# Designed miniproteins, single chains, continued (5), part 55

Each design is a single chain, and the fold is of that chain. pLDDT is the mean over its residues in the fold that is shown.

## One batch from the design tools (miniprotein)

Design m18013
Fold by ESMFold2-Fast:
Structure m18013 (fold): chain A 66 residues (1-66)
Amino acid sequence: MEEFLEKLKKKIEELKEKIKELEEKLKKETDPKKKKELELEIQILEGMIALLEAMKKYLEKVEEKK
């Protein structure tokens, strides 16, 4: 359980770094179509982070009930 929780934390951090990369690209982008694609990609990654954070909190709650 603990090892899986640590892997979740690492994955969340990696996804946050990816979002920062995409935000930087978005600031430099002038093409409206590419801007929209970058915005959608960021939203998808934010959704993934939210899901992983929810999973992490669920696992923390399960361990507390032991």
Scores: mean pLDDT 80

Design m18014
Fold by ESMFold2-Fast:
Structure m18014 (fold): chain A 94 residues (1-94)
Amino acid sequence: MKELELEITGGFVLISVSIVLKLAEKYMSPEAVEELKKLFDKLAEALNAGDIEAAIEELEKMKELVEKHVPNEEIREESVSLLDKSIANLKELQ
């Protein structure tokens, strides 16, 4: 895959996930937010390494955490949608 396409797509993924993290800080427990931040760090490391499969795995784990711990249905669905779009965009690069 082209390096520039991964860098651009990875940038959009990190922006989308940062929005999810900002929403999570308001709607999730501090413990769940800390776990989500650790997954964000792993996602950033995977994207920096060009490991698309690892990046997708971390996004799937973030999605599971959001579905389990965000009590507001609208915020949960919107956050999951952003994560699903990020996963789909990365799969397109494989």
Scores: mean pLDDT 84

Design m18015
Fold by ESMFold2-Fast:
Structure m18015 (fold): chain A 49 residues (1-49)
Amino acid sequence: MEEEAKKRALEIAKKAPTPLQRLAAMSGVLTDEEREKLIKEFEEKAKKA
């Protein structure tokens, strides 16, 4: 059941045009620690791009 929610959130995140929208789609199925890691990864990728 949890796998389905995460998979659906990931699919929505992949279709999202901005990193912020991707993070929002996944926030409902992630822990606070996992959410912070994703925020940092998206920020790092934006700087490196």
Scores: mean pLDDT 66

Design m18016
Fold by ESMFold2-Fast:
Structure m18016 (fold): chain A 90 residues (1-90)
Amino acid sequence: MSQEELNKVIAAVLLTIGAIFNLELGTPQAVEDAIVDLEGALELAEEVGAPEEALEHLRKGIEAARAGDLEAAIEHAEKAAKLLVEYLKS
């Protein structure tokens, strides 16, 4: 990866971790902040060509959060973060 691509993946990981924290807080504002962070993570991950499995988990996390299924949103966000970290190491 280029340094620019590496920085985008790191940013996507950090946004996803921040989103998990906000989803666990579970207030209406925290959930809205989590959705914004997950959408930002998805845009950055798509731009660098991250693995489709990671992108799918980000999309499903956003959908679950919008539906108010916070447990599913957290599970998908955690899987996405793990896959993005593995992509950083490859």
Scores: mean pLDDT 90

Design m18017
Fold by ESMFold2-Fast:
Structure m18017 (fold): chain A 61 residues (1-61)
Amino acid sequence: DEEIIEEVAKITGLPKSTVRRILELYYKEGKSQAEVAEELGVSRATVSAVIGIYESLKKKK
């Protein structure tokens, strides 16, 4: 999963820490994309992109 986080960070241009935190808040804490965006100070589009790329990469094991 560290490789997936690194690839998402590379594609989106975000720090790995930001990508990891988006995924943690959304998948582990069950927050909505809007709540994650507000909490981290990023756009909803950014959160949506991170999640979409992550799910795409996770399926390509």
Scores: mean pLDDT 81

Design m18018
Fold by ESMFold2-Fast:
Structure m18018 (fold): chain A 81 residues (1-81)
Amino acid sequence: VLEGTKKAAEALVKAVEELVKEGKLEEAEELVRQGKEDAKKAYKELKENYGVDEEVAKEAQKILEEAAKKAEEIVKKALEA
């Protein structure tokens, strides 16, 4: 679970970085918004739908939330540049 979550988090950040490099700032902002919503739902989905341990579900949510925040900062810096 956590390894898959880390890969998903890395994929989100890389996808946002690529969109920013291509000048697709609106698409990058939308991807960040989707990432934030996914992170909010991750704890409940992992615990309720996948039956993972609560501590693992919390760690997964934290990983996704940190990735979404990092992606948001990347977009913010690009918009301010």
Scores: mean pLDDT 77

Design m18019
Fold by ESMFold2-Fast:
Structure m18019 (fold): chain A 62 residues (1-62)
Amino acid sequence: SEEEEGRRVALTRHYRSLGGREPTPEELAELMALDRRLLAEGASPAEIARALDARVRELVAR
């Protein structure tokens, strides 16, 4: 969907800003899977943002 595409673009930008590099397809897939799961669980935008930020930091540190 257009909404999912927008979220993917936003996640890519966030990863780039924190990591100084492009995410791998596998890393982006992990982030998108987390985003979809939290949305399905009814998590708030603030909760989703916090969880995604934490996961990006974990991936960048690998």
Scores: mean pLDDT 84

Design m18020
Fold by ESMFold2-Fast:
Structure m18020 (fold): chain A 117 residues (1-117)
Amino acid sequence: KPLPDFEVDVVLSDPVLGIPDAIARLTIKDGDITYEAEGEPKGLAQARAVAAATALEILKHFGYPKEKIEQAEKDLAEARAAGADDFAVSTGKVIAREILKFIEEGKTIKGSGGPPR
């Protein structure tokens, strides 16, 4: 299977108070990508946008079926309609980039450790 199983929580917090406003969660299990958001109403739209934007970039990168990509685009649009801003979208893209690096590095650590050449 092309993707390792893992889960990532992105905590959105008030940077002044350090109190979590919301959590965006991304799960990869058995090659399926799922995402959710939890939190206070003020942070929930931002967390939904972060989760959907992160998932959308990963789905596009690995060439997932069009239907899965369209669902993530719809979820992102709904989060934007609920008040998520451009910062949430750009944050999701940055997180996707870091997750993709982690996946690449994780494969190297787990799979390329054959006999030393």
Scores: mean pLDDT 72

Design m18021
Fold by ESMFold2-Fast:
Structure m18021 (fold): chain A 65 residues (1-65)
Amino acid sequence: SEAELRAKARELLEKLVEGYKELAKKYGAEVTIEEVDDDTVVVTIKNGDRTLEVVLSLDTILEGL
């Protein structure tokens, strides 16, 4: 069902966010998590002069399922 797919996508989104937090912690990088809306999270990882910005959306995850 669509509800089951969205629930699975939400779980995957949460796991991805936690994965980025753990990687940042492991490498001593700064991580900022911003919820842009209910379905979109921006993860910003900063290590010295290097910045990585990752946009994670429920719709993008659903397209991969």
Scores: mean pLDDT 81

Design m18022
Fold by ESMFold2-Fast:
Structure m18022 (fold): chain A 82 residues (1-82)
Amino acid sequence: MSVEEKLKKAEELLEKAEKAIKEGKLEEAEKYLKEAKKILEELEKEKEKLTEEQKEKLKELRERLLRLEIEIGIELIKRAVK
């Protein structure tokens, strides 16, 4: 898979995770985030092969991943409170 294909796949997985969170499917969202994280970690290891535009996209997707992980954590805490 090319760098561009990896970036697109990670973006698609993050979009699926966002939709799953909105639908209350937290387990499904966690699965998508885990898959996206693996791809983004592979890209980080190959950072020297990336163009500046690809590095900026990688940074954006990593920040989006972190935000979604935090959102799931907050939702799990809210649902566990009784």
Scores: mean pLDDT 83

Design m18023
Fold by ESMFold2-Fast:
Structure m18023 (fold): chain A 76 residues (1-76)
Amino acid sequence: MPLPTYEDGKAAGAAAPSAEDAIRAVRRAAELAKKAKKAGDEEAAKAALEAARGVADATKDAEAKKEAEKIVKEAE
């Protein structure tokens, strides 16, 4: 299973049909990052966190982008 990338996150955020879907994508990536950190998998944690940042950066709605950035920050 290849690790997700920032570009994968950007693609997911850009493809999200709504702000709500973009927020769900960020939350999913952030949850994977937290789970990987708890498991001691630093590479997977970094990859998931970068993907979450990609989704946040590609989010079109300004309010959803702020929420996405908070979710990423909490996952750090």
Scores: mean pLDDT 78

Design m18024
Fold by ESMFold2-Fast:
Structure m18024 (fold): chain A 80 residues (1-80)
Amino acid sequence: LPAPTLEEAILMAALTVELIGLHLAGEIPEELLARINKALAARDWAGLLALLEELAADPRLSPENRALLRELAARVRALA
């Protein structure tokens, strides 16, 4: 893979921190986190966007975490 741009690097760091936080809080299962990490490693922004939108629509997540996921999805969409 080519080196990430500064914008991609910042977004990847933000996504990694927030998504690991959600996993440690028990809101993201390991299987889903693995799928997200695979998309991040491949910089598959379209695939990552689909996963984030699916999570943001899950009513089992808190409203605050769904809002965070929608914000992250908007940032990913800008790179897709």
Scores: mean pLDDT 80

Design m18025
Fold by ESMFold2-Fast:
Structure m18025 (fold): chain A 80 residues (1-80)
Amino acid sequence: SKEKELEMARELFLLVADTVQEAYDEAWREIDPDLKPGQLPTRKLSPEERERVREIFLKKLDEKAPTLQAEAKALIDKYK
């Protein structure tokens, strides 16, 4: 049903959003270990530090991809 499709889409969006946020928080904490999850950096980062955050973020996403794929598959299977 269309209601099941929308419910599945919401759960998938939240799963992806949570995974992206986790990877982002982990990347920022490698550059600034005192940052709490969801906190913005209080100091101005150099362009090199910003690029390093980006590289770490992408690496963390790649590391989380197999778990995300398995969880997404389980969600899709739940709605079959």
Scores: mean pLDDT 81

Design m18026
Fold by ESMFold2-Fast:
Structure m18026 (fold): chain A 61 residues (1-61)
Amino acid sequence: MLLSDEELLELIKEALESKDEEKVKELENQVLRQMFDLIDRHGVPSEEVRARAEKLFAEAK
């Protein structure tokens, strides 16, 4: 299940602001699944995926 960077950023912000540990963990699992899918199925380099994740979490904070 691939979400756009904008959709991921909105979900990350919402989860962080909710302070709901269950929602944060579920979202982390979804982001992690998307990162693995990008690496394993779409051939995106792990360095690029890491940079994208870092940017998204920085923007959410």
Scores: mean pLDDT 68

Design m18027
Fold by ESMFold2-Fast:
Structure m18027 (fold): chain A 60 residues (1-60)
Amino acid sequence: SKEEKLRKFADMLELSEEEKKLLIENPEEFIKKHKERLKDIPKEVLKAIGFTEEQLKLLD
């Protein structure tokens, strides 16, 4: 379920297959790499997709 939500999010952002793999396998590294892009998305939306509060602290 969480992986499925992350895959749908990746499709919405038009991520490459490599970026989708990074998001699913290493979400913390994905956040660090795409920090500026993710900051434009409300934290409430990112939490709904399946990111944890601890992972979202990487955006601060």
Scores: mean pLDDT 78

Design m18028
Fold by ESMFold2-Fast:
Structure m18028 (fold): chain A 88 residues (1-88)
Amino acid sequence: MEEALEQARAAIDENYKTEGPEAAVLAASMLALAFRRQGHDEVAEGLDRYAREIAEKYGKEKGLTPEEVQRLYDRARAAAEAAFAADQ
């Protein structure tokens, strides 16, 4: 469990560096959905928390309000759910 979460976080951090913070939040949300579907709820919760942490950090760096940060997170989660549903 810890190894899977660490590896996922490392991959998300690379996405942040190469594709930016919004892509990283999306990737974290998609991975959380994939792990939840496989019954790994604890890993999914860890990834959802990490997605929120990335959104909050980016929001502070860019001067976003807490409401805008929440909207960024909600949009990424909705996009991840839509992409995950379409890939079925």
Scores: mean pLDDT 78

Design m18029
Fold by ESMFold2-Fast:
Structure m18029 (fold): chain A 62 residues (1-62)
Amino acid sequence: PLSESQKIHKELLELLKKLSEEEREEAIKFLQNVAQEALDAGASASEALKKGRKATLEKLKA
């Protein structure tokens, strides 16, 4: 069984594999920017990473 954060990570990886190299780089940059903003707002490293992954997944699903 996977945790919610692991399920999000798995879905994100599956979507990233369908993207071109350039689109994948932009998605990763977006994830890093969201995570950094969360860190700057006082989130923990694990919380920031989860937020970045979730936001990137939602962006790619839209």
Scores: mean pLDDT 81

Design m18030
Fold by ESMFold2-Fast:
Structure m18030 (fold): chain A 83 residues (1-83)
Amino acid sequence: ATDPDVAVVEFVPTKDPRVEGVARALGANVAYPLFKGDTPEEALLAAARWATIVHNPRRVILLGASEEVRKRAEELVAADVPE
């Protein structure tokens, strides 16, 4: 990675009977499980928010997300960062 203050989050679907998929922060090798009843969007947003709170990155990049999900993540992350 060229920017150490950037957190990268990817959603990876799985067929584990206990979870529907995982959202993982690639830079930290941390996986955020998507439990039954959750949406991939919510898992990505939770991982992005958690990355901004715990790792304090300047930016969060979502991989495999639609424009709609990225917009929601941007709004959610911005709410945790004062101007």
Scores: mean pLDDT 52

Design m18031
Fold by ESMFold2-Fast:
Structure m18031 (fold): chain A 102 residues (1-102)
Amino acid sequence: MASEEELRRKAREAFAKGMQALDDGNYEEAAKYFEEAVKLLEQIDPHSREAAEAYLLLGEAYMKLGDKEKAIEYFQRAIDVARRAGDEELASRAEELLKKAK
């Protein structure tokens, strides 16, 4: 059984792998790892700053893949989660990316 601490550790590992894939231009793998990170983070706290950041990066990965519809969905989710987490800077960043995606 995964403790909250184990879930958070796995989420951080998935997030780090997603960031590496994004840097390498492997946007399909980046999206996969950020989706894994979000699923793990949602089991701990669905409205955390870390979850909002993972949603933002998912949106960026889907923009790079040309999936504008999914990018818009994830940017909107990042805005909602960031505001609920009290991270107005992250919410503003997600709003600017959402405007560019439309």
Scores: mean pLDDT 85

Design m18032
Fold by ESMFold2-Fast:
Structure m18032 (fold): chain A 58 residues (1-58)
Amino acid sequence: KLEELIKLGLSEREARIYLLWEEGKSFAEIAKELGISVSTVRELLARATFILTEHEKK
């Protein structure tokens, strides 16, 4: 859920990108849908996964 990801420390944009990627959308599809670059999608997804893995380490 979007709200659950935000509670873990993700921004709304990071959470949205993560959920779209989990739905099976490619980086290019996510970039097109949100009107941002593929590089921005990659950066935000990397940050989202980093935050989630920090929670796994606890």
Scores: mean pLDDT 78

Design m18033
Fold by ESMFold2-Fast:
Structure m18033 (fold): chain A 79 residues (1-79)
Amino acid sequence: SAEENIKKAEELLEEAEKLIKEAEETGDKKLVLEAEVTLGMARIALGVAKLFPEDEETAETALRLAEEALELAKKAKEE
């Protein structure tokens, strides 16, 4: 459901923010920037999804962007 996707996106974004902060000093700077940009896009999509919780596509977009931000943050921390 849209509500489940919104909740998952919020949880993933919180995790991504923590990993980006950890990667800022020792991680891959390019991947950190890519993760920060994707995180910003995910936050905008999440904000829209919360305003229109009946729109499943917007919630799915927010979740997809949140998943991408988390993956980039993990890669940034690993490198």
Scores: mean pLDDT 84

Design m18034
Fold by ESMFold2-Fast:
Structure m18034 (fold): chain A 81 residues (1-81)
Amino acid sequence: SELEREVDAGIALIMVGVANVLAKQGKLEEAAETLEEAIRIAEEAGDRETLAYGLEKLAEVYEKLGKLEKAAEYRRRAEEV
């Protein structure tokens, strides 16, 4: 159980890294989808650091998409982790 959570946390962190690359390439929709999946995995794994980081990066992606209300909501969630 602990090993499974540690592996899942590692996968979530790698997925945040992949999403950051996608965002830099202008693939903002794909970046958002990847971050949403990474956030779910991090939350299930109890990895608060990766969860906060993923939420912050998702807020940045929504800012680039012009979805400022969604960006503010995810940034608020990141601060509450």
Scores: mean pLDDT 88

Design m18035
Fold by ESMFold2-Fast:
Structure m18035 (fold): chain A 70 residues (1-70)
Amino acid sequence: AAEAAARAFAEALEPALGRAAALVAGHDFKQMVEAGMSVEEAARAVAAGLPAEHAAAGDRGKQAAIEAAS
Protein backbone atom coordinates (compact mmCIF):
# COMPACT_ATOMS: atom_id res chain seq x y z
CA ALA A 1 0.00 0.00 0.00
CA ALA A 2 2.63 2.59 1.03
CA GLU A 3 4.87 1.81 -1.98
CA ALA A 4 1.96 1.99 -4.46
CA ALA A 5 0.79 5.28 -2.93
CA ALA A 6 4.34 6.73 -3.04
CA ARG A 7 4.68 5.71 -6.71
CA ALA A 8 1.32 7.30 -7.63
CA PHE A 9 2.28 10.47 -5.73
CA ALA A 10 5.66 10.78 -7.52
CA GLU A 11 4.11 10.05 -10.95
CA ALA A 12 1.48 12.78 -10.47
CA LEU A 13 4.17 15.33 -9.50
CA GLU A 14 6.69 14.47 -12.26
CA PRO A 15 5.19 16.61 -15.09
CA ALA A 16 5.33 19.77 -12.92
CA LEU A 17 8.47 19.18 -10.79
CA GLY A 18 10.63 17.00 -13.03
CA ARG A 19 11.66 13.43 -12.27
CA ALA A 20 14.37 14.12 -9.65
CA ALA A 21 12.19 16.44 -7.51
CA ALA A 22 9.17 14.11 -7.89
CA LEU A 23 11.24 11.13 -6.69
CA VAL A 24 12.44 13.13 -3.66
CA ALA A 25 8.82 14.08 -2.84
CA GLY A 26 7.75 10.42 -3.22
CA HIS A 27 10.60 9.31 -0.95
CA ASP A 28 9.62 11.89 1.73
CA PHE A 29 5.99 10.74 1.47
CA LYS A 30 7.02 7.08 1.90
CA GLN A 31 9.18 7.89 4.94
CA MET A 32 6.25 9.74 6.58
CA VAL A 33 3.87 6.82 6.00
CA GLU A 34 6.47 4.32 7.31
CA ALA A 35 6.93 6.57 10.40
CA GLY A 36 3.22 6.15 11.21
CA MET A 37 1.43 8.93 9.32
CA SER A 38 -1.66 8.08 7.29
CA VAL A 39 -1.39 8.19 3.48
CA GLU A 40 -3.70 11.24 3.44
CA GLU A 41 -1.70 13.10 6.16
CA ALA A 42 1.67 12.33 4.51
CA ALA A 43 0.41 13.44 1.07
CA ARG A 44 -1.07 16.64 2.57
CA ALA A 45 2.20 17.43 4.41
CA VAL A 46 4.40 17.00 1.30
CA ALA A 47 1.93 18.92 -0.91
CA ALA A 48 1.85 21.83 1.59
CA GLY A 49 5.64 22.15 1.24
CA LEU A 50 5.53 22.66 -2.55
CA PRO A 51 6.02 26.12 -4.15
CA ALA A 52 2.73 27.97 -4.86
CA GLU A 53 3.24 27.54 -8.64
CA HIS A 54 3.05 23.75 -8.11
CA ALA A 55 -0.05 23.78 -5.85
CA ALA A 56 -2.23 22.13 -8.54
CA ALA A 57 0.35 19.34 -9.00
CA GLY A 58 0.44 18.87 -5.20
CA ASP A 59 -3.36 18.51 -5.12
CA ARG A 60 -3.24 15.93 -7.96
CA GLY A 61 -0.46 14.01 -6.17
CA LYS A 62 -2.42 13.95 -2.91
CA GLN A 63 -5.55 12.64 -4.66
CA ALA A 64 -3.56 10.01 -6.62
CA ALA A 65 -1.87 8.73 -3.42
CA ILE A 66 -5.20 8.49 -1.54
CA GLU A 67 -6.81 6.60 -4.47
CA ALA A 68 -3.82 4.22 -4.80
CA ALA A 69 -4.02 3.46 -1.04
CA SER A 70 -7.76 2.72 -1.23
Scores: mean pLDDT 80

Design m18036
Fold by ESMFold2-Fast:
Structure m18036 (fold): chain A 93 residues (1-93)
Amino acid sequence: SPDLENARALIDELEREGQELIDKAIQAVKSGNIEEAEKYIKEARDVAEALQRLAEALRDSPHGEEIVRRANEAISRLQEGIDKVEELLKKKK
C-alpha cells in the first residue's frame, strides 16, 4: 500500500536522523564535549517524540496498527542508544 509505504519511509527517515544524533552524542562524549553530547541527546529525544506524535496521528488510519508497531519499534531502538549515551555521561560527570 502506498500510504503504508510512505509512513514506513517517514519512520525510517526519522529513525535514521535520531541514530545520527546518537552517534554524534557518542563522539562528543569521547571528545570530552559533555555540553554538545547533552544537546545531541536532547535532539534525539525530540526525534523519538516526533515518532510518537506520528504514531498517534496515524493510529486510526487503515494501517494504523502496523504504523504504530513500526514507530514503537523505532522509538525503542532510539531509546536504547539514548540510554547508552546517558550511561557514558554518568561516568564522565
Scores: mean pLDDT 88

Design m18037
Fold by ESMFold2-Fast:
Structure m18037 (fold): chain A 57 residues (1-57)
Amino acid sequence: SMSEELLEKARELIERGKSVQPLIDEAIARGDEKTKKEILEMSIEEGIELIKRAVFK
């Protein structure tokens, strides 16, 4: 589904340390509130992990 495609792209961008904002914008444009929330939660979880552990620059 389109929602699953956006979530997979979000995982790839997070893994590469890139912004997920374009995918959030796409979810908003489609009215896909659930996918938007899931992408935001993934981003927040990654941010917490970075705070908990030292990461390379």
Scores: mean pLDDT 74

Design m18038
Fold by ESMFold2-Fast:
Structure m18038 (fold): chain A 72 residues (1-72)
Amino acid sequence: KRYEELLKQGEEYFKEGNLEKAEEYYKQALFLAGEAGDTEKVAEALAKLGEVYEAQGNLEKAAAYRAKAAEL
């Protein structure tokens, strides 16, 4: 399944410290989940993006993405 593949790729890059690639794959996963109308997957991808932005030091953006995930 493409969503799970994109999410796994993002997780692998995140663990390697490649935050740019992690963001890219999580954004692709978010787009796919949104197109499918899958609220649970949208929340998951938003939460993962929040983790990426926190690791990048962008605390404002991290908080915004986590808040969006928590609302779903």
Scores: mean pLDDT 86

Design m18039
Fold by ESMFold2-Fast:
Structure m18039 (fold): chain A 56 residues (1-56)
Amino acid sequence: SEEVIEKGLLGIKIASEEQRKVAREIAATLRDIGDQLDAELARLSTEGLKPIKPTG
């Protein structure tokens, strides 16, 4: 009957929304890590391009 299908679809929708919540949290964490990596790469690139000549 249509009722069983409707309840099944609602269950899938609820599960999908919960999965999306977890995915957003993971994505936020990964983005933060990415930002940290970009900052470090920029720092290393700047250091790598700068010839250090200590006149002792």
Scores: mean pLDDT 71

Design m18040
Fold by ESMFold2-Fast:
Parts: sequence; structure tokens; C-alpha cells
Structure m18040 (fold): chain A 75 residues (1-75)
Amino acid sequence: AEEYFEKGLEAYKAGDYETAAKYFDKAFELAIKEGDKELARKAIEYLYRAKMAAGEPLESVIAEAKKKTAEVEKA
């Protein structure tokens, strides 16, 4: 999980927000499977920052964020 999170940060710093979002989403999925709630929450934060920067509709971003936050609470 951490490896994908670091790759996401590198892409984000380079301005490649689409690639950053993909890596943060992968980091989130792996963090949930590993039971790492702290990393999962951090991945959600950066994922939606990247999606908003990439120009995704705010309504879609909010809906997905609520769903993923619920997954963290259950893990």
C-alpha cells in the first residue's frame, strides 16, 4: 500500500493528477485489505485532491469520498 501512495505523491508533485489519482486509489484498496485505516484515510484525502485537480465533477468526487470513508469505518 505505502509504495503506491509514494508513487501517487510523485505523480501529484509532477502535475500528473490523473496518474496520481490512480496510484492513490490503488493505495486505498490495499490499505483496506491490510487493515491500515490510517493509510486508507490518508489515501482518500490525496485521491480526492488529485481528482479535483484533474477536473472531475465535484458531485462525483463527494459521492465517491463518502463511500470510501464508509469502507474505512467498516475495516
Scores: mean pLDDT 78

Design m18041
Fold by ESMFold2-Fast:
Structure m18041 (fold): chain A 82 residues (1-82)
Amino acid sequence: LSEEEEREIKRALADIYRALGKVAEKNGDYETAAELYEKSADIYREAGDLEGARQSYIDAAVAYEKAGNTEKAKELREKAAE
């Protein structure tokens, strides 16, 4: 795989994790949603999609807040600001 092909595959994988996070969130499983959004954000960052990474870190932070994990939410908001 070329570097460009690897970036495209990573972006697609990040999109899948993000979609799974949205499904978990709709089901009220905020802890699982937060973990899926965080994984999505890390993969977007690896793919160089800084906008996708930022948005997914924000979504993860909101989901962690809804799950009652305010410390983790704060960490992810800080990552989103990078």
Scores: mean pLDDT 88

Design m18042
Fold by ESMFold2-Fast:
Structure m18042 (fold): chain A 91 residues (1-91)
Amino acid sequence: MSPAERALAILRGMARALPAAAAEAVAAGRGEEFGRALRERAERDTEAARKAGVPEELVERIREALLRAAEAAAAGDLEAVRAAAEEVAAL
């Protein structure tokens, strides 16, 4: 597995876990904290993917989707979290 393939596998794995994790955080009243942590992780993991050789257009699509998921989680919009997570997981 190349560094780029590994980076994508990590991002897709994270995305698959997001709906359940976000639902739990929102139910506990921690949606804003979850959204903040997801934003930090998205910036870190997408930068790592870029350095690993993932194409820029894919990195930006993943970054935008994860940031939308973070905003949605902070707002308690679990449907929007799922939609954004499914977009990344399908890559």
Scores: mean pLDDT 88

Design m18043
Fold by ESMFold2-Fast:
Structure m18043 (fold): chain A 66 residues (1-66)
Amino acid sequence: GPEDELLRQAAEELERLEREGVLAVIRGDTATLEKLQAETRELIARVAEELGISPEEARRLIRSYT
């Protein structure tokens, strides 16, 4: 359903952000890490609002689609 597609897209975006975050940590790039952390929070918040659930539940559901 539409929720499945939303969660699959969010999971792909979360994986990309996590991969970039690992690289930022290795490089000691704190500015990039802070930006990626903010983008991760915004992604989770958008999914939570769209599905009418808590951010914690949204994060759990997104991770289940990876």
Scores: mean pLDDT 85

Design m18044
Fold by ESMFold2-Fast:
Structure m18044 (fold): chain A 63 residues (1-63)
Amino acid sequence: MDDAIKKMKELEKRKKKLGISNRELAEAVGISQATLSRYFSGEKVASGETAMKVHLVIEEKEK
């Protein structure tokens, strides 16, 4: 995905569908809940590395 904001919003939808809390996901990625929330709201643009880490955690929970 070329749009980091769209990618993060898609990951937020997948996270909510799995019942993962912002706290749990932020802990797994190694960032604060506030930072994760800002990435999902679009207040901050996540780096490709951070977005990939979030994606991998969600993908692991989808197994």
Scores: mean pLDDT 78

Design m18045
Fold by ESMFold2-Fast:
Structure m18045 (fold): chain A 59 residues (1-59)
Amino acid sequence: SSVIRRLIMHDYGLSEAELEELLAMLKTKSREEVIKELMERFGLSREDAENLVDALEKL
């Protein structure tokens, strides 16, 4: 899990604090709501946002 965390942070340019915020959002929001927030806040494409959510769910 620590290797996967570092890979996600590197690939998406996220800080550890941002990663923890996204993990917390996944506990309270639907998958689609998190995807929309990633697209709006981080400028990700839908495909990149979906890939990031999939990676976070594996943690």
Scores: mean pLDDT 81

Design m18047
Fold by ESMFold2-Fast:
Structure m18047 (fold): chain A 62 residues (1-62)
Amino acid sequence: MEIDENEVKAALAEIEAAITMRDVKLGRISKEEAIEWLNRMKEKYKDVPEAVKILEDAIKKL
């Protein structure tokens, strides 16, 4: 079984988005801090379109 690095990065983006959104709901971070973090993650995963879409969708839901 070959694990695609892009599939791994997309899964990591989903986890990062879920954690960040939960931290906003729990009042651990502000929406502004969450948006800054998710934008940094978009830059980190900019070569993986699926990861970028996941992070954009998370930002839109905040």
Scores: mean pLDDT 82

Design m18048
Fold by ESMFold2-Fast:
Structure m18048 (fold): chain A 63 residues (1-63)
Amino acid sequence: MSELEIVLAAVKKELGLSDEQLEELVELVREGKYEEAIKFLMEKAGLSEETARKVVESLKSYL
């Protein structure tokens, strides 16, 4: 697997996201909609804003 595929698989597993939810998250980050991606993680994965922001920043480095 590519490094990106490994990272995405880990995010999906750790946060309990569906394939559809992971695809939406990736699309938001690719489109530069970082605040929407943070809110998505807070609502769908139950993350704090601080943790959600860290996840988005990590994904930005791979996308």
Scores: mean pLDDT 80

Design m18049
Fold by ESMFold2-Fast:
Structure m18049 (fold): chain A 78 residues (1-78)
Amino acid sequence: MEAFDEGLELFAQGKLEEAAEKFEEALKEDPDNYVAWYYLGLVLKELGKNEEAIEYFEKALKLDPDNEEAKKLLEELK
């Protein structure tokens, strides 16, 4: 299973730290995976790491400017 798919499964199970590790692995293989940047931002927000979450939502939005959820979350955190 690809690292991104493993990250999604772990995220669904509430295993936030393990999910973050898998999303980071996915981004090392494909740094243009804006969905992985977005989910990593969600994980970091849930862990209370708001500054890191902002950076990752900005990266996701730069790759996919039409992502309204990432845009809203970024505006709420800034």
Scores: mean pLDDT 81

